# Designed miniproteins, single chains, continued (4): the designs that were tried, part 70

Each design is a single chain, and the fold is of that chain. pLDDT is the mean over its residues in the fold that is shown.

## One batch from the design tools (miniprotein)

Design m14573
Fold by ESMFold2-Fast:
Structure m14573 (fold): chain A 81 residues (1-81)
Amino acid sequence: MSPLVADLSEEEIKREAEELKKRIEELTKKAKEAIAAGDREAYSKYVAKLVGLLIRGIGLDDEEVVEYALKALKELDELAA
């Protein structure tokens, strides 16, 4: 089991998950702005950060964070195609 789950209260885990979801939304917005601007370097950077948040969500065993990150990555892939 993740050491983070053993060390954190349920409230702290929930707060961290909500923070990750907020960060996913922020990075998704920035990535969409990068696509609109034709900035491939910025887009790639934001996608890499979103993948990092996906991995963090998996580490927390938080299905909602994982789904948020996967949905964001899929939407960005469709927009960039």
Scores: mean pLDDT 78

Design m14574
Fold by ESMFold2-Fast:
Structure m14574 (fold): chain A 83 residues (1-83)
Amino acid sequence: LEREITEGVIHIALSVLAIVSRKEGDEELAELAERAAERIEAKDYEGALELLEELARLAREKGDEETARLAERVAEKVRELAE
């Protein structure tokens, strides 16, 4: 139950991140967030972590420090699920 709730919260967070990124005109960040959410649904936590690390890196390169920090926080929760 707790693990399922955490997984659901992560999925919602990534979905919101994708919507916000797309509204801000950043389709690339939105696509990375959507792909990470798909990996979470597939129980591919390693794949999700790789996408979240890329998302954080790209967000920083674009000057979007808030999105980078959100991606890092989501990655921390995904690592908890992988354990």
Scores: mean pLDDT 80

Design m14575
Fold by ESMFold2-Fast:
Structure m14575 (fold): chain A 85 residues (1-85)
Amino acid sequence: MKPASEEERKEAFKEVEEEIRRLEKEVEEAETKEEVREVLLRIVGLKIRVIGLYLDGKLTEEEAERLLKRLDEVEKKADKKYEEL
């Protein structure tokens, strides 16, 4: 496949980062186990999207690994929140 432009890669990275920030906020604001479960499902979907963007050449390996590490951190926060509720 033709590699994505630098602008396309920057946009893809930024869009995923913004979505990660939204998920982290939703974990903090969750009041029920069901709300946390919905966030956990969205985290899984976003991880799949990051892998897809990497395979499509829209993210570098380093960018994909960085985003996946951040998603793992949000998932740990969600798991802790679920246990606290």
Scores: mean pLDDT 83

Design m14576
Fold by ESMFold2-Fast:
Structure m14576 (fold): chain A 70 residues (1-70)
Amino acid sequence: MSNQEAVDTLVERGEELYKKGLEGDADAAYRASQLYSAASTLAELNGDSERARESREKSERSRELYQQLS
């Protein structure tokens, strides 16, 4: 897959896991933070600073959710 497709896939999977985190799955919230972090890094490497920033923000929110559930 292209790097752009990889970023989209990571964000989509992160969103699915974040929703499971909202249902009380701490491990899902943690995995969502990791996927969003990976998406942010790949977006930066692709020169997409806006998508990188958005993914970083979502990663931080997912980590906050994980800490709340732990």
Scores: mean pLDDT 84

Design m14577
Fold by ESMFold2-Fast:
Structure m14577 (fold): chain A 66 residues (1-66)
Amino acid sequence: GEASREAAEENLREAEKAIKEGAPPSKVASLLTAAALNAVAAALEGDEEGAEELIERVRKLAEEAE
């Protein structure tokens, strides 16, 4: 689950930067989708608690972007 978790965290950092820089909604949505998929992969690999934290971060950033 570590590689999937690290990938999700990187996608979240890129999404945060995209939101701050005023990137198009499609780019933000793509990055948040990638983060969510990597969080799901982490959960399937046994990191359920880490995945829950990552999904909550995706949700909060999605609300910030809207």
Scores: mean pLDDT 82

Design m14578
Fold by ESMFold2-Fast:
Structure m14578 (fold): chain A 88 residues (1-88)
Amino acid sequence: SKVEVISAKETEFLGEKVLRVVVYVEGEVSDEEIERTLKKLKEETGAKEARVLFGLKLKNGNSYLVFEIRGENIDPEKVKEIIEKELE
């Protein structure tokens, strides 16, 4: 599938960096692919938490996914790289 990162927004909550990433996926994405991506994000970025806030399936079979990554030393470019590689 083709994957595009639409937006990546950083905020701080109680001294912890929070990154929200909006991703557009062309074609079907499985729960297994999402779980693998979340595991990879935690393992490779040192994130305290990685989760999907929500997903929106479009009529054409494509999807929007919103990821939330929490941690003090999260590199947004590394997060984007992992998401694009794992959901491709």
Scores: mean pLDDT 82

Design m14580
Fold by ESMFold2-Fast:
Parts: C-alpha cells; structure tokens; sequence
Structure m14580 (fold): chain A 59 residues (1-59)
C-alpha cells in the first residue's frame, strides 16, 4: 500500500480507528465525550477523505 496522507485530522483518525473496531456512532460519542451528531459529521468527512461509500470498508 502507498504511504498516502489521507488528510485526516487527529480526531477523525481516532474516529476512523473506532469505526474499524465495529463501534457504533453512539458508542464512539460516549467514548470520546462528544455528541452523536458530531460523530456523524466526522464519519462523513472521513468517508469523503478516504473515498469510501460504506463504513464496512474501514473493517
């Protein structure tokens, strides 16, 4: 795999790792102390930056 910079912020990178572990947006929000709406926004940005259409591609 190429050493491409995905352009993820540190927060987005943490959210991406938790998603790859199979955590729900609610569980990620609880773990990080942020609202589910904030998690949803990070998920959308991560998907755009990685060029993925499904969270399954992070697993």
Amino acid sequence: MDHRDYGLTPEEFVVARLLSQGLSQREIGERLGISPATVSRHVRRIMRKLGITSLEQLR
Scores: mean pLDDT 74

Design m14581
Fold by ESMFold2-Fast:
Structure m14581 (fold): chain A 58 residues (1-58)
Amino acid sequence: IELSPEVRAENERAARESRERAEELRKKAQENPEDKLLAVKAQFLEMVARVEEYLVEA
């Protein structure tokens, strides 16, 4: 049993938005391989997206 429908919808939305942002930053990092800060940011957002997706599936 999940929380309220509102919380579930919020978690699903957050997971999708985080995933899209992570993918966008990964593309930018691939275009700028010498920008190590961009690579770190992309990895950080990927982790955030994974956590958000895990919370939705739980």
Scores: mean pLDDT 77

Design m14582
Fold by ESMFold2-Fast:
Structure m14582 (fold): chain A 58 residues (1-58)
Amino acid sequence: DEEKIKELTEELLKIAEEKGFEAMEKYAKQRVVESDEKERKIIAEAAKRAYEILKKKE
């Protein structure tokens, strides 16, 4: 699951960089609604890591 979390984190960061933070949040929310329990945990962890990275970029 670590590899999937890493890949999704990179995808979320790319969306934030190209389309903005709000677009990334919308994408993550859509993925959560359409996912099963296992995928939801992966999305939550990836989003948490992406938010942490973005907060450290000043």
Scores: mean pLDDT 76

Design m14583
Fold by ESMFold2-Fast:
Structure m14583 (fold): chain A 64 residues (1-64)
Amino acid sequence: SKKMFEVAKKAIEEGDLEAAKLALAVLATMGDKEASEAAREALERVEAGDLEGAIEVLEEAIEK
């Protein structure tokens, strides 16, 4: 869902990494294949401290 990707992106931008990780975990487990793949990639980037890269992945997913 595009709305859940927007929620995750906003949480990262606001520094609420706990909320961002939770939203991304939900998308990774309950999303379709494309949403799950994007959410998993974004979650890995958040956990690695690459917040800019995570936002780029989420923006691409929102634009689809």
Scores: mean pLDDT 80

Design m14584
Fold by ESMFold2-Fast:
Structure m14584 (fold): chain A 70 residues (1-70)
Amino acid sequence: AMARATVVVPREQAATFAKAAGDAGLEIEVVDGDREYVTFVLTGSPEALQAAIDAARAAGVRIERVEFEE
């Protein structure tokens, strides 16, 4: 089954995060953003979601919030 996660990242690192999510094969939607943060909704397998988060952290992305959706 597919899972969804809402992830908040600093705007300056949003492109790096989006690349990590795309490389993991996730569907990416930008749902909100301001001067400091971008909010993504990601859709894919739970394994792909975790892989994207781990890859983004390894690339230095300072993830502010992750919320997994049922």
Scores: mean pLDDT 85

Design m14585
Fold by ESMFold2-Fast:
Structure m14585 (fold): chain A 65 residues (1-65)
Amino acid sequence: LAAATRRAAERAREWFKEHGLEEEYQKIVEDALKNGRLTEEQTLDVLEGIRLIQEAIDKIAERRK
C-alpha cells in the first residue's frame, strides 16, 4: 500500500520534472521524509501537497500568460 502510494507520488514527480519543477517536488518529499521514515499519513500528505501544487501551478501558468 505505502509502496503503491509512493509510486503515485513518483509519477507526480515525473510531471514536475517535465515542467522544470523537480526541485520543488524534491523539497516537498524531503519535508515528508524529515524524520527519516515515510509513514502512511506522511505519504498522503505528500500526495495531497503535490495535487494542490499542480492546481496552483496550472493557475499561475494561466495567469502568467
Scores: mean pLDDT 63

Design m14586
Fold by ESMFold2-Fast:
Structure m14586 (fold): chain A 77 residues (1-77)
Amino acid sequence: SAPEKIIKAAEEATKGYAKTGELKVTKEGDLYIATQPISNGYLAVAIDASTGVIKGAGTGKTEEEAKQAALENAKTN
């Protein structure tokens, strides 16, 4: 299970979106990746595992596309 600070960050990042399914959070190295099904696709948020700070976010038509967008945006932060 993800720490509460990570879940809270993901919920805050997604609160403005029309949700169509369950929030999923996965640990990947030094990041947590939160994916939220939304109307017309997915939102993903990359969150630093040690600080809980959002490093990047992205949207895509598929879960994988949204996740890759979030990871790419995290690289420039």
Scores: mean pLDDT 82

Design m14587
Fold by ESMFold2-Fast:
Structure m14587 (fold): chain A 66 residues (1-66)
Amino acid sequence: MFSEEEWKASIEKAKKDGVDEKVIELHKALREGKEEETLKLATELGMDKEEVEEALKKLKELKKKE
């Protein structure tokens, strides 16, 4: 969907903009489909576990045909 170069540039920009490193790692885990790491990081950031689990389920369904 986006190139690895565009992804790296996005991460560098986020670091310069002062985005929390945990937020950056959350986006990396989401992109790689790492459910356990995504849930752990989201919990540390104070996000609702149920909302994150629903988002992960939808992401998995989008990668599978229906």
Scores: mean pLDDT 69

Design m14588
Fold by ESMFold2-Fast:
Structure m14588 (fold): chain A 59 residues (1-59)
Amino acid sequence: DHLAKGREYGARAIAALRAGDIETARAYAQKAEEHFRKAGGAEALAALIEVGTQIQALR
């Protein structure tokens, strides 16, 4: 399930970014984007935007 995997990797990217591990965060964010892209549809796009917004909100 690409949507579920995208959300999983997105959550890991956010956790890594909160911990200050920028390199791990980038790797997980790339995996999340790839899975959301393969899932397709409005729900996957909304999830991608949500993950991106949370990343942008972190300093």
Scores: mean pLDDT 79

Design m14590
Fold by ESMFold2-Fast:
Structure m14590 (fold): chain A 80 residues (1-80)
Amino acid sequence: MKVELTGEGLFVSDNGEVYKVTLTVRADSPEAARRALAAGGRAIVKALQEGKTPDEMIEEARRAVEAAGGEVVSLEVKKV
């Protein structure tokens, strides 16, 4: 069974910029999808705290989701 989960958050970078992030992941079970979404979210927070660019943040999130056994269905990063 494939499960998709979507998470949304507002994050503030070190320079005071606010980003709205929406991440949708797919995995083989609800537990795997939750782990993948959590891994992606942690990678996004870490990248922002390290001053990485939005593109670097997207790649870090994708890598973390895949390492957790999921796949990225969609990832949107918007400056607000």
Scores: mean pLDDT 81

Design m14591
Fold by ESMFold2-Fast:
Structure m14591 (fold): chain A 62 residues (1-62)
Amino acid sequence: MLSPEELRALVRELQDYALSLGVPDDKAGQLLHEQLERYQAGELSPEEMVEEFRKEAEKLGA
């Protein structure tokens, strides 16, 4: 499990990634919320959360 500092850094990286793809800030925020909730519930590993976030962000930016 990621430390609070590592999680904050990862969230920032994922937000920057979504913005780089042209994803609107509100949609990027919603996607982050959904993935973080699944991660906190133990449904996703950190690596799976990153992979699923990137995949969904790419669909939204297309």
Scores: mean pLDDT 81

Design m14592
Fold by ESMFold2-Fast:
Structure m14592 (fold): chain A 59 residues (1-59)
Amino acid sequence: MEVKEKAIQAAKERKERALKTLEDNYKRLSEVDPELAEGARKALEQAKKLYDKFIEEVK
């Protein structure tokens, strides 16, 4: 069970980390390069939308 539980936890952490990383990158880029920040913002919005949809369905 421990191996399976870690796999599930890793998948969840992967999604959380993706959202956090995208948001952090957007904040950083918004200060130094607005064009790169726009790309990061779009990626963040997409990730949030997909994750939010999944959460709403599972809720």
Scores: mean pLDDT 72

Design m14593
Fold by ESMFold2-Fast:
Structure m14593 (fold): chain A 92 residues (1-92)
Amino acid sequence: SKELAEEIMRIGERVAENLKAAKDDFERDVALALAEMVIAIGRNIAKQTGDKELYRAVAEAARLVAETAREIGYDEDSQRFEELAKELEKEA
């Protein structure tokens, strides 16, 4: 669904903003955990529905989180989300 894909991307953007705005490691960890949940939910819906557009939207959200994590020095988290984005892109 286009509407669901747009919503997933919007949520991904807000999570990335929250990650950039985080004042300490606790807030960053919370933002990263929220990102993982949103991506997992989106992936599950895409898998159940076969929605390739949704797979692409979830992959884009994962890449945005990965890029943001790298910008703030969380390289291991960045790599993890990049790997997740690549897996999602293969399903699209």
Scores: mean pLDDT 84

Design m14594
Fold by ESMFold2-Fast:
Structure m14594 (fold): chain A 75 residues (1-75)
Amino acid sequence: GPVLEHELIPVEIKSLADLPAAVQRVRDEARRATERGVRPIVMAKFDDNLTMDEIAQASRALAAALREGVAEAEK
């Protein structure tokens, strides 16, 4: 198969208030990476003050943003 380079998208979530901006950034960076033929990977760091439910919510939102960005590039 084709050899794809990987691009790491670092994201730090200190609270759920950070999530809308992080989602938009992940979507935009994933789209740009995919347009360049590079596979995007989200590297998420969650603050220790977040609950497990908040981490799960943020993880699902970031994963969705990654998929949406890739899909936007793969027209």
Scores: mean pLDDT 83

Design m14595
Fold by ESMFold2-Fast:
Structure m14595 (fold): chain A 94 residues (1-94)
Amino acid sequence: DPVALAVGKARRDFVENPTPEAIAAYLARLPELVEINEKKYGLEETLKMLEQQILLLQGLIKQTQDPAAIAGLQQLLAQLEKLKEELEEKLKNK
């Protein structure tokens, strides 16, 4: 799966070396990954995935010393939290 491969690579790159470029690459692919996971696994499993990603990012922010990388990770965290809220609203309206 080219999308899963590209997202996996971008995520690995910023976990190993959190640069603004690596973070931006993952952020750009994040809505597509969430949509694919929702269709494949459903809303509840996708919410669990987002919760795990949020925990991972919170830990990574604590370990990161580069202010530009921290800013990018905080933007990514905010986007994950927004996507989680959107999925929670969808689940509530079922």
Scores: mean pLDDT 74

Design m14596
Fold by ESMFold2-Fast:
Structure m14596 (fold): chain A 120 residues (1-120)
Amino acid sequence: SLTPYERLLRIMRLHIEVHRARRAGDEAAFEKALQEIASVLPPEYRAELEKILADPSLTLDEKYRRFEAIVTRYALDIGPTEEEVDRLEAELKARATPEEQPVVDGWIETLRALYRSRRE
């Protein structure tokens, strides 16, 4: 089975695909990537993500924002080490295009800022 870090890394790699699909307006690719993330998440997070995916009242943008909140909460709950966050940053940046680098920077800085806040 995957370690918490390996699961987070897989989710964040798929997060790049969710972002790409959203930018392209490709609803089918967006839903496919979210379904793949749901399959990797623990049951409680999976159920919440599946509820978002199944809600026809939500726009693609609203689904994306709620998805980001779920992933952020999951990352905080597992509490990756600073070394794991550094490895995550390196792995994601290696897979991101130049245009996607600022998006990855934003995700990583959010994780580091939440770590510094000690609001858990």
Scores: mean pLDDT 83

Design m14597
Fold by ESMFold2-Fast:
Structure m14597 (fold): chain A 64 residues (1-64)
Amino acid sequence: DLLKKLEEGRKLLEATKLFLELAKKMAAGELTDEEAEEIIKKLEELNPLAAEVARAAVERWKAK
């Protein structure tokens, strides 16, 4: 039980770090299409819903 909770917490932390990295790169205007896809793909492996949110955010950011 404890080990399962620690593993889920680790995945949540990794997803949070990926979201933060994506947001920082978008804010700096440094996000390439290749970097965005790599980060989103990693997010999808951790949390598919988080990946969908990230993809929508990137598309909205590009549309401006």
Scores: mean pLDDT 79

Design m14598
Fold by ESMFold2-Fast:
Structure m14598 (fold): chain A 81 residues (1-81)
Amino acid sequence: SPSVLESLERALAELKALAETDPERARGLALGMAHEAQNHSDDPEVLALAREVVELLNRQAPIEEVVRAVERLVRTYREKA
């Protein structure tokens, strides 16, 4: 199986494409990515960023803001891996 980091990096590329073509599917993918990070990390910064992504989605934040939050999440996951 691919590593969680490799999975998240590929999903981030798909998220950026979907944000322009299908924002609703992009939101679903962002939620899945946040949950994957939460399930595979005990790092408090990673967990806080994943919660921030979920909070942005719950309050219907603009998709571009969601994408930026997910980019920060994936970057931090990479640094802590």
Scores: mean pLDDT 88

Design m14599
Fold by ESMFold2-Fast:
Structure m14599 (fold): chain A 55 residues (1-55)
Amino acid sequence: SAAELEKKKQEFRKNLEKLLEEGKISEEDYKKAMELVEKGDLEGAQRVAVRAVAL
């Protein structure tokens, strides 16, 4: 549902913000992941976040 997708997007945004605040993700990768979340590409956003914290 649209409401469920929006809730998942909101939680994902919060997690990305936390990673940025903790210095676990760069500003550049944070921006990329946020753009993917806005497009509804949660899998793409997750891949960016995972790669960022692995390096």
Scores: mean pLDDT 82

Design m14600
Fold by ESMFold2-Fast:
Structure m14600 (fold): chain A 65 residues (1-65)
Amino acid sequence: TTREVALELRIVALGIEYGEGVTIKHVNGEFIVTLKERSPKSDALAEEIKRLGAEYGYKVTVVYA
């Protein structure tokens, strides 16, 4: 849907802004976002992504590779 595409584009834009590689998957109406490494910067990005998902009404899970 248009809302899902908008959320994905915003997550990708956040990844670019933070300088982090982001991979997004859809599973059973949920988003799974994978970050490459764990650091205070990537932890901050993860919290922003979760907040963004909640604003759009979707469950977003962030995992680390």
Scores: mean pLDDT 81

Design m14601
Fold by ESMFold2-Fast:
Structure m14601 (fold): chain A 74 residues (1-74)
Amino acid sequence: SENIEKGIELLEKAKEAVEKGDLETAKKYFEELANLPDLVGLIGLSLLNAVEEGAPKETLLEAIEKGIEILKKK
């Protein structure tokens, strides 16, 4: 699925941004994810909410990795 491939790409880019402490860039990628349909969009919305609630870097990285795992199983 094109949407799943795009979702994984955005999650990998968001992971790099979070690892560098660039939360503004990570938030941009989560917003792009949230605009995709179905499960991909739900993962994006969840991650966007987490960063807005001030989730720590470790929590964001774990959530991103879990999102990638879920999408790769589709």
Scores: mean pLDDT 85

Design m14602
Fold by ESMFold2-Fast:
Structure m14602 (fold): chain A 56 residues (1-56)
Amino acid sequence: SELEQRESELEAEIAELERLIAEAREEGDPDKAFALEIKLGLLEIELGILKQLLSL
């Protein structure tokens, strides 16, 4: 379904952001890491809502 496709896409985006956050922290860029963490939080909220919809 379209929702299952979006779940897969969100999980991939979250995994990519987690790697980028680790990289930004390793590079000593706390501002970049913080911005990416905000984006990660928003995607995690979207994924949570989507998983709830998939359970209906």
Scores: mean pLDDT 85

Design m14603
Fold by ESMFold2-Fast:
Structure m14603 (fold): chain A 82 residues (1-82)
Amino acid sequence: SLEEAAREAVELALEALDELRRRGLLSEEQAEEFKRRLLEAGTDFEAILAAMLEALAAAEDPEAVAVLTGVIIRAIGLELDA
């Protein structure tokens, strides 16, 4: 279902943001803000993708860009398969 796909996308994005923060590839302030937006989005796939795209735009490290791009591609795949 679309709701299950959205929940999985949020979980993947939250895990990625936590990893990037832990590795110092994204600031704690930025990670916390994007996590807040993802949690507020709930099952709104448009809001989830918007938050992830803003995180990607804020990323300066190539590794962070690669991780966030991968999560976005997976999230879009989950929506299309729902």
Scores: mean pLDDT 84

Design m14604
Fold by ESMFold2-Fast:
Structure m14604 (fold): chain A 64 residues (1-64)
Amino acid sequence: SAAASRAELAALLAELRRALEAGDWATAQKLIDEMVALLGRARLSSDERHALLAEAGAVVREAR
């Protein structure tokens, strides 16, 4: 469901933030790849997809 996809993406984003804070770039890369794959199959609106991608990008940029 769309709700399940959103919840899974939110969980992956939280894990990504934690991995970046820990300096675990290998885990961060796996999480990014998983998020991209999930976004490709998720039943999300275009606006929801863009918002989640923008949030993920901001997390990665701010952690650098």
Scores: mean pLDDT 75

Design m14605
Fold by ESMFold2-Fast:
Order: structure tokens, then C-alpha cells, then sequence
Structure m14605 (fold): chain A 58 residues (1-58)
């Protein structure tokens, strides 16, 4: 598992790939919760937020 804090820090630095990977490919029960929490904390563009939300809802 990855720390939400580390995922937020990476996303704020412009690297959203770890969040996209967790949203799309992870089978962990807590993966959606981790991604949702990171989405609430991270300073993302509207386009990045929409993409991650779509993956989370799929």
C-alpha cells in the first residue's frame, strides 16, 4: 500500500500516475478510499480531477 500523504505530494508535484494506477488497476478494498482522500487533498487541475473521478467510478 501507498501512503495517502505521499500520493498527494506526488500529485501536487505533477505526478498523478500512482493515483491513476490505484484507481484503475488495484483490487485492494481500500484503494477507492485512498484515491478519494487524495482527490480531496491534492491540488489537481479540473482535467486531472475529472479523469481520476471517472476511473474511481468505473
Amino acid sequence: GASVESLVALANAGDVLPLEYLAQFSTLPDAKEIVAEALARADLSPEQRARLTALLEA
Scores: mean pLDDT 74

Design m14606
Fold by ESMFold2-Fast:
Structure m14606 (fold): chain A 95 residues (1-95)
Amino acid sequence: SLAEKGKELGEKGKKAAKAGDGLKGGRLAALGGGYAARAADAGEDPKKAGEAGKLAAEAGRLAALAAKNAKEAAAGAAGAIAGIGAAFQAGDKEG
């Protein structure tokens, strides 16, 4: 499902960010958030779509913290915003 793909991408983004790859983490977070938003729009399980969005938001925040330059920080921030937006679209509370 789109929600499961979003969760997979968010988890990979979180792992990349924790390994110090802020750019990869941020990009994966943004992609995961996009899948979570599409899952919500497609009428998939709102809880699963929201969980995928929250995971993308967390991955984006961690990527921003791991950022070594402005480009990496921007990627992390974009990922966090995409994840938050997806969670909101799914009807979940922002964590």
Scores: mean pLDDT 78

Design m14607
Fold by ESMFold2-Fast:
Structure m14607 (fold): chain A 71 residues (1-71)
Amino acid sequence: MEELIRRATERAIAMVEKLLAAGVSLAEVRARFEALAAEDLAAARAAGDAEGVELVEAVAAAVAAHLDALE
């Protein structure tokens, strides 16, 4: 699980950086990732996928912390 969280977090942060480099605002990037995390979290919870819930929550928290550090 930790390795999967690490890999998913690296990919999510790389996407954040690409969007910011393309001129997307911090607020828009935050809103987009929050919406995706909410959808993924709802789907994992509906499926009873505890590992999926843990993965989504960990990646979402890491992305939020990264964006907060940029403000």
Scores: mean pLDDT 83

Design m14608
Fold by ESMFold2-Fast:
Structure m14608 (fold): chain A 68 residues (1-68)
Amino acid sequence: SMHFEKAGKLRREDPKSPLPYYYAGLENLDQGDYEGAIDAFEKALMLDPDYKEAKENLEIARKRLAEL
């Protein structure tokens, strides 16, 4: 189904749209998929290089991956 309200709101509030990738990174971290988390946070930063929380969580994901 084509529910555009969520997509429209997301684009309006966040013109670079890094949030979907950031949330995907958080979900991957929670599930122990550190490789997926790193990829998702990297994509969020490609859309918004100033997204400090994505940078911080990227470092956490990298440390957790190295710990394995």
Scores: mean pLDDT 73

